# Designs tried in a protein design run: designed miniproteins, single chains, continued (3). Part 42

Each design is a single chain, and the fold is of that chain. pLDDT is the mean over its residues in the fold that is shown.

## One batch from the design tools (miniprotein)

Design m9427
Fold by ESMFold2-Fast:
Structure m9427 (fold): chain A 80 residues (1-80)
Amino acid sequence: SSAQIEELRAQLSALGKEFREALENEKDLEKLIKTLEEIRNQLLALSQQAAALGDQLLADLARHEAEKVETAIKEAREKK
């Protein structure tokens, strides 16, 4: 339904904000990695939910955001 798609769009926006705030505010690398892994997993779940509802564009946007978070996780791990 369109209402479910709009909720997923709001969740994608909120997860993007959480990603940016984690990068700006979390100075502990172990805590940062854990937070980023949780955000990535939520983005991947959102992508699957969007695909199941037939919104492939939203699914692809969520997957792309998850890939950006995964890159940040790898960079944080390399700094340990």
Scores: mean pLDDT 89

Design m9428
Fold by ESMFold2-Fast:
Structure m9428 (fold): chain A 74 residues (1-74)
Amino acid sequence: NAKEKVKEILKKLEEDQKRYHERFRALSTPDPEQREETIRLVAEALRTIGDYLDEIFKYVSPEEFKKIYEEYKK
């Protein structure tokens, strides 16, 4: 069931997003060392989102994904 597979991937993405949010909250942008770490963390988070989307689109089209996502976020 492609729909259930996509929902499982979305749950993992949501869990990773919560983890990234907590890590971002812990950083201070005024510190130059923390700014570099923040940039690396942003790049990692964006790559992770891209990886999940690539996996999702192996199973469903973008239009099908939109419908599944609307059901998932209810």
Scores: mean pLDDT 77

Design m9429
Fold by ESMFold2-Fast:
Structure m9429 (fold): chain A 94 residues (1-94)
Amino acid sequence: MLSPLQQFLQRFIAELEALLAKETDPRARRLLSSAIGAAQLALRELEEGVPEEEVARGAIKLFRSILAEARRENAPPELIALIERHIAELEELL
């Protein structure tokens, strides 16, 4: 059975990929790809045996950086809300 953090990351990737499939704005597509990449990196770190708390803290830092960029680039509200919700959910997992 997958850990709660692994399950969270897999769900987040799936939601990001669903948005990417519908997104036509190149800036939003780049931000979605960055968020997917950050979540995939976190999954790889877990597979390599990095402690879950350390991986979660690193992922939060990367997601916050991507959120800041999304806000600066005036990304779609749906994308901003999705990243904000997942940061909050991840912080509750710690």
Scores: mean pLDDT 86

Design m9430
Fold by ESMFold2-Fast:
Structure m9430 (fold): chain A 66 residues (1-66)
Amino acid sequence: LLDGSVRSSRGGDQLLNQNTSLANSSTPQQGQQILSQSQQIVNRNQRISDILRQQSIQSLQQIQSS
């Protein structure tokens, strides 16, 4: 729980950090657009990962039910 949770997703953290810095300097409206774009990219990557995870979980459940 602690060790794994402490290490957040490196890629996502970097994207958010960069866009947060830009949003902090930019106007509020422009900042929201930049953040939305970053979230779309992260969402795409997470969707692919989620599909793979769900398939793996189903396979594991089949084995564990044995």
Scores: mean pLDDT 61

Design m9431
Fold by ESMFold2-Fast:
Structure m9431 (fold): chain A 57 residues (1-57)
Amino acid sequence: MRTRELEGEAEAVGAEGSQRARLKAVFDENDTLLEGTGEVEFDKEGPILEYREFVLE
C-alpha cells in the first residue's frame, strides 16, 4: 500500500470563543485514515490543548 500525509486546519466559533484545530494525518491508497495528530487552540483565556496522537482504522 502507498500512504500519503495531509495537513488541514479548521476553525469553529462557539459560545466560549473560537477554536482552531490543525490536523496532520496519514492515509492509505483508499483514503483510509491510519494515524493522525491534532492541535486545538482557544482564543479565550485558558490552557491550549494539544492532542498528539490518534490511531484510527
Scores: mean pLDDT 53

Design m9432
Fold by ESMFold2-Fast:
Structure m9432 (fold): chain A 95 residues (1-95)
Amino acid sequence: SHMRRERARRATEEALRKGVELQELIMEQTGTGELTPEVLEKVEPTEEMLELAEEALRYAREALELGAEEHRGQLEEIIRVSEMILENAKRREEE
């Protein structure tokens, strides 16, 4: 439906925006734009990174559920990075 497509577009735009902001913070901390598992494991998640990761993950999942197939690869990458940042923070709290 038209409304579903508009919701998918808005969710995609928010996921991409939050994903870019998260990537910029990771680059500032690590000195690299290469979002490999090795780089993401070295990140010391800040409160701002956690907030961005949670928001990006929520919007990316919403966009995919609403059928944002054109942006699937970008949204899946945002999900991967966001989940790794959140899991990294959880592991550090348990140590």
Scores: mean pLDDT 86

Design m9433
Fold by ESMFold2-Fast:
Structure m9433 (fold): chain A 86 residues (1-86)
Amino acid sequence: VVALLEALSPEQRAAVAETLRAHARDLAEEAGDEATAAVLRAVADAIEAGDPARAVQILREGLDPERAAAWLGFLEGLAHRAAAEA
């Protein structure tokens, strides 16, 4: 996933970050999961800053292994979609 995110343009990374921030808002508002929302916002900030390796670290440190794996898979899907739209 890191290599996929590194291949994205700054505009494509911003789009990925915005999608993650939208999911963070939904988690906080609908599920009351402010802890996961905070992790996703930090991940979005790292991606937008051009540090996808840090984004992966934040996910793995901030979430349990099963949830981290699920969000890493989602992030990989977002990166593929952003690249395909170019």
Scores: mean pLDDT 80

Design m9434
Fold by ESMFold2-Fast:
Structure m9434 (fold): chain A 55 residues (1-55)
Amino acid sequence: AHIMHPKDFARFLVEIGVVPAGSEEKVAANLEGELRKLGLSQDDVNALLAYAESQ
């Protein structure tokens, strides 16, 4: 499967403004949990994960 590396995906999330700069490593280690802590819904998290799988 051509899945984007978690660290590259975390950097992408910082670039689009979803994740604050400096949290890339923490988000890469626990993507779903950290995104939910930032106030994203489970549906939003699932959509972002689907996007990462399509790249």
Scores: mean pLDDT 72

Design m9435
Fold by ESMFold2-Fast:
Structure m9435 (fold): chain A 61 residues (1-61)
Amino acid sequence: DFEADVARALALIMGAVAKISGDEDAPEWVLEWAERAAKGWSPDARQALLETAREVAEKIR
């Protein structure tokens, strides 16, 4: 699913940006961004974004 693949790529990019920022709240920042960004997207794209964002948030702790 192209939209889901794009959603995963966006979550990975935002996770990398958050990690590079050095922000101690980076995991929470990524999750909050993903919830806002996913509003209005297809269900599959939303699920892919949120799942990938959660995985990325755990990895950058």
Scores: mean pLDDT 78

Design m9436
Fold by ESMFold2-Fast:
Structure m9436 (fold): chain A 80 residues (1-80)
Amino acid sequence: MIEKFLKEVEKAVKEALSKHKDEAEKISKAAREEGKKTGTVEAVAEGAERALLEATSVSPEEKLKAAGGIGKIAAEYLAA
């Protein structure tokens, strides 16, 4: 289950940050590391959001779009 969630988060981040592929990869890596440590949807989402906030080259609008995508996917998995 967590692996499927990680793949969906990675896709959402890469689509939202298509102009910033390096930052999208860093955010995806942070999400995967939290998934390995805790195995929870909440920790993966928090790890991704933290890395997204640290991405200085990404605009506030792009950050909001990526955060919205992550949050929507996390809400779907937490509701299941």
Scores: mean pLDDT 79

Design m9437
Fold by ESMFold2-Fast:
Structure m9437 (fold): chain A 61 residues (1-61)
Amino acid sequence: SPVLEEGLRLVNEGRYEEAVALLEPHLDDPVARLLLGQAYVALGRDAEGEPLVREAQSTSA
């Protein structure tokens, strides 16, 4: 998905606020939730990010 590709690029570039804005409407997508979780953790929003990252780790196993 072009949105997920852009989200991943923004996270890799450290543009976490832009990644959140891009990915927030796509919380129905598990990949978007993972990228959003990583962006939240990077912004110091661990309470919001940790559950999303943990969920993705369980799914990827």
Scores: mean pLDDT 79

Design m9438
Fold by ESMFold2-Fast:
Formats: sequence, structure tokens, C-alpha cells
Structure m9438 (fold): chain A 76 residues (1-76)
Amino acid sequence: MEERIERAVEFLKQHTPEEILSLTAEELAKRLGFEDTSPEAVRELIRELAKRFGLPEDDSLTLETARALVEAAKAQ
């Protein structure tokens, strides 16, 4: 999990919220180096990222959630 979180943080630093939302769950998972490309694996990662950044635990891929995650990652 830690390696996936670190990779996701680096991915978030390099992309806009709109770019992230334009990807399918499969494409996002592949770019993050996930073996499991299911939407469930992506939602679990989002919850863990929210916990790491001190954000409300939310696994939805809304523009608001993506924006909050990108901003938090760039502040790291």
C-alpha cells in the first residue's frame, strides 16, 4: 500500500484534477503501477490518500475530490 500511495502522490503532483478525471479507472490504475486495475482498487487508494492528507474520507472521484487531492499532493 505505501508504495502505491507514494506513486499516487507523485502522479497527482504532475497532473491537473481535470486530467485525472479524464482517465478511466483502468488507465489510472495502470499509470499508478497497480496490478489490480479494478475500480474498487482505485477507490481504496483514494480513501488512503484522503487519510494521509488529513482530508475527509471520501472514495468518490468527483472533480471536487480530485482537486482537493491534487492540491494536497502539491503541498507535500
Scores: mean pLDDT 71

Design m9439
Fold by ESMFold2-Fast:
Order: C-alpha cells, then sequence, then structure tokens
Structure m9439 (fold): chain A 75 residues (1-75)
C-alpha cells in the first residue's frame, strides 16, 4: 500500500540521517547528548562506536520500530 511505502521511506531516511550525523560527530559529543534521546536511540548510538555487529542488528530494529510508528500515523 502507499501508506506502507511512505512509512518505509521515512524510516529508512531517518536512520540514514542518524548514521550521517554519527559519522560526522565525535563519540564524546554524542555521549554528552545521550540523556536527551529515546532509549532505543541511546543504545544504537552506544553500540555504533563500540560494537559494529550489534549496531547493525540494532539498526534493523530501529528501522522496524520507526516503520511501525509511521505506519500507525498514516493508517
Amino acid sequence: SMAEERARQRAERVVALLDEELDNSSKKTLEASLPSMSPIVQEYVKNYFEDEEKAEEMREQLRRALFDAYLAELG
């Protein structure tokens, strides 16, 4: 459905923008900002710098969570 396609595109875009921000930021700067982020994003940011394999798994979980949230808003 069009709602599913839009939800998927939004989820993928948000994760891509987050990854771009992580690539352009220092670990210390991002760690200082962690308390202002949602728990799922905090765990992803922590693992992004410490555990690449776990970060990849969490990236998939984050995409799914965002997809479900956006789909609920659109449907």
Scores: mean pLDDT 76

Design m9440
Fold by ESMFold2-Fast:
Structure m9440 (fold): chain A 56 residues (1-56)
Amino acid sequence: MLKADPADQARLAAAVARPGARVVSYEIKEDANSKTLTVTIETPDGVETVTVKYEK
């Protein structure tokens, strides 16, 4: 099973919990050893990108 980095998970959770924040897109890239999720979040102050890495 893939394991997500706890710090990346916490960062993503904090970003989406902000007032007025919403997910506008996401991208998943997978290679032989890892999977990376990149989430684009729109906030009242601009666009923020959060990356979550998963290790196999």
Scores: mean pLDDT 75

Design m9441
Fold by ESMFold2-Fast:
Structure m9441 (fold): chain A 58 residues (1-58)
Amino acid sequence: RAAATRALAERMHRLYEENPELVQQLEDDARARMAATPDTAKTAIETFLKLGGAKKVE
C-alpha cells in the first residue's frame, strides 16, 4: 500500500538520520567498496576504449 510503503521509507530515512554514526560507518565501508569497484570499472572501460581506439590510430 502506498501509505504504508511511504511510512516505511520515511521511517528508514529517519533511522538513517537518527543514527548518522552507525550509517556513516556503514556508508564509509560501502563507499570504500563503491569507490574501488566503480573506479576500477571506469578505469577498465577507459583503458579498453583507449586500447581499441588508440591502437587503431596508433
Scores: mean pLDDT 61

Design m9442
Fold by ESMFold2-Fast:
Structure m9442 (fold): chain A 100 residues (1-100)
Amino acid sequence: SLKEKLLKLLEELAKKYPGLTVLPDPELTPDYYKIVPNPISIDEIIKKIEKGEIKSFEEFEEEVKKMAENVLKYYPESSPMVKVAKEALEEALKKIEELK
């Protein structure tokens, strides 16, 4: 099923890009939530899939793109996190194409 394919892909992304798995602690990093009004992580995307809020490859691509764009808004271009976000997005898009 679509749900099983997406959850497996997210499990693979979480293992390879652990820095994208969880949102920052709002008590330790409150400025993140001022810069990024629509925060999303791999764990939050998994929750959306489980709730039936992501029903297509297109909706999934939008969430992964949002996750990458949020990293680019918060971190300077020189940050290792920007490279991680770009690589994760490229890998996700490639895997989605293979699953179609």
Scores: mean pLDDT 87

Design m9443
Fold by ESMFold2-Fast:
Structure m9443 (fold): chain A 97 residues (1-97)
Amino acid sequence: MMSRDELLAQTEKAVFDLIDKHDIDGAVNVFGDTVLELLRNFSVEEQEEARKQLAAMVKKATEKIGDSFNQDDYTLATAMFNGALLGFGAEIERRKA
């Protein structure tokens, strides 16, 4: 089974490769697939640790998009990445209760 750290490293590489290719939709889809994989196959404790790493990844990804894309693409990407991250956090808290 792939470790959490290996999954997150592969996700970061794929997300940034897609941003470099100007495929924001692809980058968001890869990020979303990773969130679903974490929710399905990892413990709540591992999900909490992954959330911290995903938050750092979102910050780096949105900064990179802000440097290279127009304002509309930046606004949409920021909303999509942060929406997925917030949804992931809410689901983790629901599972802990």
Scores: mean pLDDT 85

Design m9444
Fold by ESMFold2-Fast:
Structure m9444 (fold): chain A 68 residues (1-68)
Amino acid sequence: MAELQAEYRAWADEVNKQLADLDEDADTDLMKEAIARTRDLNTQKVQAFGTPEEQARAQALLAEEDAA
């Protein structure tokens, strides 16, 4: 269990770093959207191994999909 959480954290840190790197380039909005979509596709992993804050964000995304 702890090893899977460590792997999840490494993945989440990598995604956050990629998003932060893209913040310096306004012309990379499409790339930001692609990375955000990849994160969204991993919503179940966030729910299983994420922090309570990350799980709340995943639930909000699911609620937006249900409302739309």
Scores: mean pLDDT 64

Design m9445
Fold by ESMFold2-Fast:
Structure m9445 (fold): chain A 64 residues (1-64)
Amino acid sequence: MEFPPHWTPEEQERLRKLVEDAKKKGIPKEKIDEFLQLWNDGTPLEVIKEKFPELKELLDKYFG
């Protein structure tokens, strides 16, 4: 998956760790892909947390 060119290496690494943790928690690939599309589209973090409550703890851990 490609990251937007304005993202820092640190932000890209945090996102990769979040995705790996989400997969380990058994979150479906389709849901992870949908989350990543919204993230890359610049959707606010608060809106993403509301749409993906199962990712909220991981989002708070890496981007809270």
Scores: mean pLDDT 75

Design m9446
Fold by ESMFold2-Fast:
Structure m9446 (fold): chain A 87 residues (1-87)
Amino acid sequence: SSEAKLRAVEGEVVAMLQAKAPVAEIIARLRALAATLSPEDQIRLAERTAVYAIIAQSQGRLSEAELEELLAAMRELIAEAERRLAE
């Protein structure tokens, strides 16, 4: 199901954040995974990832610069999905 796929993708992203993977690798993986999702699920993934990133920064697992880079990538994924929904 699309929900099961979204949960699997979300779990992978959370695991990368917990493992303190380089932000560039997290962004690259997020873009690749988002491309396999519906536009609605791409928005959900981006929104949920933003929340996890903010929590990770509050816990000292991400710098402010790393958080801003992740949030910028999430904004781009949402904008792309919104364009796909408008078509």
Scores: mean pLDDT 84

Design m9447
Fold by ESMFold2-Fast:
Structure m9447 (fold): chain A 75 residues (1-75)
Amino acid sequence: MERDVEIAREMVERLKAIPNLTGQDVADEINKGLHQGLSPSLAKEIMKIVMESYKKGLSQEQLIERLEAFVRELE
């Protein structure tokens, strides 16, 4: 419960630190989260947000903003 939210928050912070975020970087971070105990359902939601942001041509800044908003809603 709380651990899932903490893992998701840590993952978003790591993604935020990557200057030219790629789909591969996101996949790597999601895999790390899953290894730490992130639920598969949360991993799917995060991947969906990333994929939708990419399809809409959103900037990395806008993608991170959406991921941060998603994590806030989990609290």
Scores: mean pLDDT 79

Design m9448
Fold by ESMFold2-Fast:
Structure m9448 (fold): chain A 64 residues (1-64)
Amino acid sequence: GIDEALKRAAEVGALTAAGLAMYLGGEKSAEGSGEVTDDEITGVGRTPKAEGVVKTSVADFKAA
């Protein structure tokens, strides 16, 4: 339904914003505490689902 479409759009938007934030902040942010900067830019506290997605991406980036 519409709710599902909105959720997917929000997730894609959050990933795009996180990617840009990592690029601008540099890999040092992701290696240290990138979640703070990325989550903040993607609206931490506004969309908890987006926050979770960003944190997962940061953790995966550190593993890479």
Scores: mean pLDDT 53

Design m9449
Fold by ESMFold2-Fast:
Structure m9449 (fold): chain A 79 residues (1-79)
Amino acid sequence: SHEQTVLTAAGMALEWLKAKAEDPSLSEEERAWLAEQARRLQAAIDARDLATMRELLSELAAKFPDEEALQQLLALAQS
């Protein structure tokens, strides 16, 4: 279903965010932003808020344009 596809994409993006927020090569500001996005995305997943999940995936994909996996997850969430 469309809902299940968006939930799957959001869940995969959440795991990426959690891992990236722990990256010591990033600035404190970038890690804090990633941690906040992870919190917002988790809340949207828990609420089954598909519109917010798509919005957060769009913001994430725009922030990391070179991350092919994020671009693919956004495409899935917008289908």
Scores: mean pLDDT 87

Design m9450
Fold by ESMFold2-Fast:
Structure m9450 (fold): chain A 103 residues (1-103)
Amino acid sequence: AREEEERRRREAEEHLREAIRLLEEAAREYERQGRPEVAEAFREAAERMRAVLESDEDLGTKVVRAAQVVVELLERLGGDPEVLAVGGAVMTELARAAEALEA
């Protein structure tokens, strides 16, 4: 029925929103630590991921584009264990979004 498909869509969208929230929290934390370049990179990634979520693309495409935003962020900032940990948490939410769409 329609309800199951709408529930899966809502679940995937919630995981994408959680991914954005984690990026925004990281930006605030790095700003508090006096690391404005890292904070700006996380803010830019959050804004790009929000644009992906607000686009007219299908949700599967949105998850792939969101994952690309995380890859680009980690390439830009790479080598910092805290940055890698945040990136891993964001990728976990994107994996949950993808899993919700396959159910």
Scores: mean pLDDT 85

Design m9451
Fold by ESMFold2-Fast:
Structure m9451 (fold): chain A 55 residues (1-55)
Amino acid sequence: SMEEIREFARELLQKTGLSSPDFNAIADAIVEKFPELSRTEALSLAGVEHVKLLK
């Protein structure tokens, strides 16, 4: 589900740190676990979840 993908992205962002995330590495990990997503979709999702965590 989309919620599982967002949760996974948030976990990776929290583990790697929020000040300067490696979005390419995070997107790679998302696509590896959820191959139904494109790299571009994974990058967009990671960016959105990062902004939410900064609020």
Scores: mean pLDDT 82

Design m9452
Fold by ESMFold2-Fast:
Structure m9452 (fold): chain A 79 residues (1-79)
Amino acid sequence: DEFAKKVLEIRDEVDEEFAKRLKQELGMTDEEIEALRNGGEGRRLVARLTPEQRAKLVEIIKEANSRLTEKLDELLKQQ
């Protein structure tokens, strides 16, 4: 399914940019980024961040979600 393929491509692109920002702006490792996708470990990881780092993480998440929504909406308009 071409639509499903494009959805996965968009998600991969957004995930790569998200991971890149977490590494560059918060100094996170690949292991820590994977832990964020695991509820229990993600909670412990966030608890170790400073208030400033938590605010930055929220901003990065919001921007990634915004980009994902915009790209998916654009794809849907092409249907």
Scores: mean pLDDT 79

Design m9453
Fold by ESMFold2-Fast:
Structure m9453 (fold): chain A 82 residues (1-82)
Amino acid sequence: SEKLLQEFDEVIAESEKLIEEAEKTPDPEKKKALLEEVAQKIQEFIEKHKEEIDKLPLEEQQKIHARVEAIGARIKEILEKL
């Protein structure tokens, strides 16, 4: 669904902005809160749209999972530097 991919792109764009804000703040509690918000938003999107994602071509599913994994890796890297 074109709408599903658009909504996913919006979630990723919002996540990127929150991660950028987390990287710029010197407050470790605010960093954690922003990164937790990103993780929660992505998790909720994937769980909510699981049936639709499972119906996408395998290549598109792999692209979604790769982008989710990339964001997860960035979150982990920022948290490890706390």
Scores: mean pLDDT 84

Design m9454
Fold by ESMFold2-Fast:
Structure m9454 (fold): chain A 78 residues (1-78)
Amino acid sequence: MEKALEVAREAVKKAEEIVEKEGEKGIPKALEVLIEAAEEVIELAKDDPEMVERAEELKKALEEALKEGKVFELEPRP
C-alpha cells in the first residue's frame, strides 16, 4: 500500500509539472500519466481490495474525462 501511494504521489507531481509547463495543452498528457499510475497502483495494491476499487474507479473517471473532452472544457470533435 505505501509504495502504491508513493507511485500515485509521484504521478500527481509529474502531471502538475506538465500542466505548469504546457498549460491547458498539457492536460491530456497529464491525464494519461495519471491513468498509467492508476494501473500501477491497482497492480501494487492487489492485496487491498478497497484501494484497488478506488484506483479502478479513478482510472475510469480519468479515461472518461480524456475520451469525452468535457473536463477542462475540451471540445469533442464532431
Scores: mean pLDDT 72

Design m9455
Fold by ESMFold2-Fast:
Formats: sequence, C-alpha cells, structure tokens
Structure m9455 (fold): chain A 80 residues (1-80)
Amino acid sequence: GLETPIRVALAELERGVKDPSASEERIRRSAETVVRLVLASPDEALRQEAIARLEAILASPDTRPEARGPLREAIARIRE
C-alpha cells in the first residue's frame, strides 16, 4: 500500500526542512507530495500517523522558519 511511500516522503520532508540549501519551493513540493499520498489512502490510522509526524516536524527547533507555512497548510489539507 501507500504506507512505505508516505513514510519515505515524510522522512525526505523532515530532511529538507532542516537543510539550509533546500529552497522554499523544494520544501513546498515535498509537503505537497506527502499530502497527495496521504489523500490517496483511505487508511485513517495512516492519516493520523502522517498528521502526528507533520506536527512533530513543525514543532522541531531544527525546522527552518520558511518551512512552517507549507507544513501548516499540509496539516490543514490532510485534516479535511
């Protein structure tokens, strides 16, 4: 199913939000990938796992300020 690609996408997003060389565009595209994969899955447990992981990334002191907008938007879209 989508469990593995969602977890991979979340790990890549977490790496990107901490990487000073990653552009805002790159971060936004990574967040969009997570949203698309989660919304393609009917699995509520996987959706809740993704929300919890995104909230943990957003709360991290290592997350760059410019990543916070895309992360908040991703969480809101998944919660729909």
Scores: mean pLDDT 84

Design m9456
Fold by ESMFold2-Fast:
Structure m9456 (fold): chain A 68 residues (1-68)
Amino acid sequence: LVAAISAKLSAAVNAGKITQAEASSLLKIVVATILGASQAQIAKALGISQATVSAKLKKAAALGLIST
């Protein structure tokens, strides 16, 4: 599962859609979401707002990561 998400993120970085730093952030957020963490829990764990988590998940969905 993590390997599949990492592969999709690497493809997005290679396509110039996101930076490597964004890929690392999205990997953590997407994996936590798939494992059942709420957006509030992820926001608290990463020290960011829930709105930021939501925005990053929207980007991940656009990249096809949420469907995995």
Scores: mean pLDDT 76

Design m9457
Fold by ESMFold2-Fast:
Structure m9457 (fold): chain A 71 residues (1-71)
Amino acid sequence: MMEEVIERMREELKKLIEEGNAKAQEYAQKALESKDPAEMQAYGVLALGEQGGVSEEVKEKFEEELKKLKE
């Protein structure tokens, strides 16, 4: 379920805020502050990407998603 996926992402983002580098922490905070699940997911993927957790192709995809959400 979507809610369960969002809750899991929140736990990962909290870990990044405590243990991540400065840029990962910034993206993680923005994700947790987001009211839109799509925006939260995009920032969450970018935060994980700063720690090397995702490929460059996946990062580019979610950067484009963020641009669409922010206009």
Scores: mean pLDDT 72

Design m9458
Fold by ESMFold2-Fast:
Structure m9458 (fold): chain A 66 residues (1-66)
Amino acid sequence: MLAELLEEWRAAARAVAAHYAANKEPTQYSSPLADLLVAAHDALSRGDLEAARRHLAELRALLAAL
């Protein structure tokens, strides 16, 4: 459902923001995290829920590696 994906994206956005706040210099994860967050939002904006799910799954996997 779109509402569930939007809430998942908001949670991911908060986690990415926390990563940037904790790190004054870019890490190896900074660009991939930002790129996936933007890609997921773009997919949601187009109504491409399958692309949004894929990008959010990749983002979750990357966040879990931190």
Scores: mean pLDDT 78

Design m9459
Fold by ESMFold2-Fast:
Structure m9459 (fold): chain A 64 residues (1-64)
Amino acid sequence: KPTEEEVRRTLRVLARAYREGLISPEGVKRAIQTLLDLGADGETILRVAEEVSPELAKAAREVL
């Protein structure tokens, strides 16, 4: 299962891509769903997303 550090690295990449217009909001949600499917803890995803960016936290709340 993904570790908290692996989740954090993935979410930082997603936040950067979203800010640069390289990924859609639906793309961000799909990536978060993939982390869940790989066994990442939902609480960890939400907490880390809140630390990384408000847009990521919003997407995570809509998926979780």
Scores: mean pLDDT 83

Design m9460
Fold by ESMFold2-Fast:
Structure m9460 (fold): chain A 71 residues (1-71)
Amino acid sequence: AEEEALREAAEFARRLALEGGASEEVAEKIQRLVEEGRGDHAGALLAAELGSEAAQRFGEYWRELKKRYGL
């Protein structure tokens, strides 16, 4: 359950980064941080690259995922 939620959150974060204009290298780093359970660090990197709204969208998505997976 947690592994599946983290994978889905990581895929969302990668997509959000790429759609916002981040490089493939940055998007992969963000994905890896989320997969490692370092969502706060990933959120900070999203905010630095794309602004605070991107970090907020990621946080909202993660909260919804936790409810869906019963976390």
Scores: mean pLDDT 83

Design m9461
Fold by ESMFold2-Fast:
Structure m9461 (fold): chain A 90 residues (1-90)
Amino acid sequence: ASQKVLDEFKTKAEAALEEFKKNLEKAVKEKDKEAFEKAITDIQNKLQALYNEASAKVSDEYKAELEKIVKEVHQKALELAKEAYEKLYK
């Protein structure tokens, strides 16, 4: 049961990161700083909603593994944002 919740979180988070990447690439192409800031806010809100959903469904035994996956996803989002920022502001 909890493994399925972790797998669903990972799948949804990966889809959210792909959408985030597309939004960042569009903002860079169009030199749209407002679109960049919106993409950052949108991914933060989306990942928090996904975390809240998964956290409510996992047993305490699996909470540490969920936290680990969340950190990895946040790190990937940060790396994508940094790359886009450097292209947009240079």
Scores: mean pLDDT 85

Design m9462
Fold by ESMFold2-Fast:
Structure m9462 (fold): chain A 75 residues (1-75)
Amino acid sequence: SVDDLIQQAQQYERQGDYRTSGDYYRQAGDLLRDSDPRLASQLYVRSGDMYDRAGDHDSSQQSYVQGGLVYTQIR
């Protein structure tokens, strides 16, 4: 479930495994794109923050772009 993915992301974030945390936040965002685009956008941004902290700037940029696009589609 989405809640399980968010809980996994938070657990890995607390452990300092930012790459894995970013992956889980991104997966949660993907599942919510159509049903809760505002939360999906927030999760993509958090995924981007996690990838940036992991030094994965390419994945970070991609997650931020997805967050912006999802938010813009509702506006």
Scores: mean pLDDT 88

Design m9463
Fold by ESMFold2-Fast:
Structure m9463 (fold): chain A 86 residues (1-86)
Amino acid sequence: GGELQAKSAIDLAESAYRQGLQAIEEGDLEKARALAEQLKRLYDSAEHGARLMKEAGNEKGAEEMEKAAEHIRKLYEEVKEALEAA
């Protein structure tokens, strides 16, 4: 169900976040930008998934996906801010 999808999205986002910050530390801004775009796509997918679950009456799945989306959005914003400062 939506629980496994939400957890998978969070795990992928946390991996991309760590790799993005590492790329910034190494001065690989092209790689960091690609990882930020991956985080943005994961956020958009989680937001879309939450809406579909809500429309299907899966309120619990929608809530978990909404929490995943919010977590991914914060990771994306942190990588974006670090890129702006680099």
Scores: mean pLDDT 86

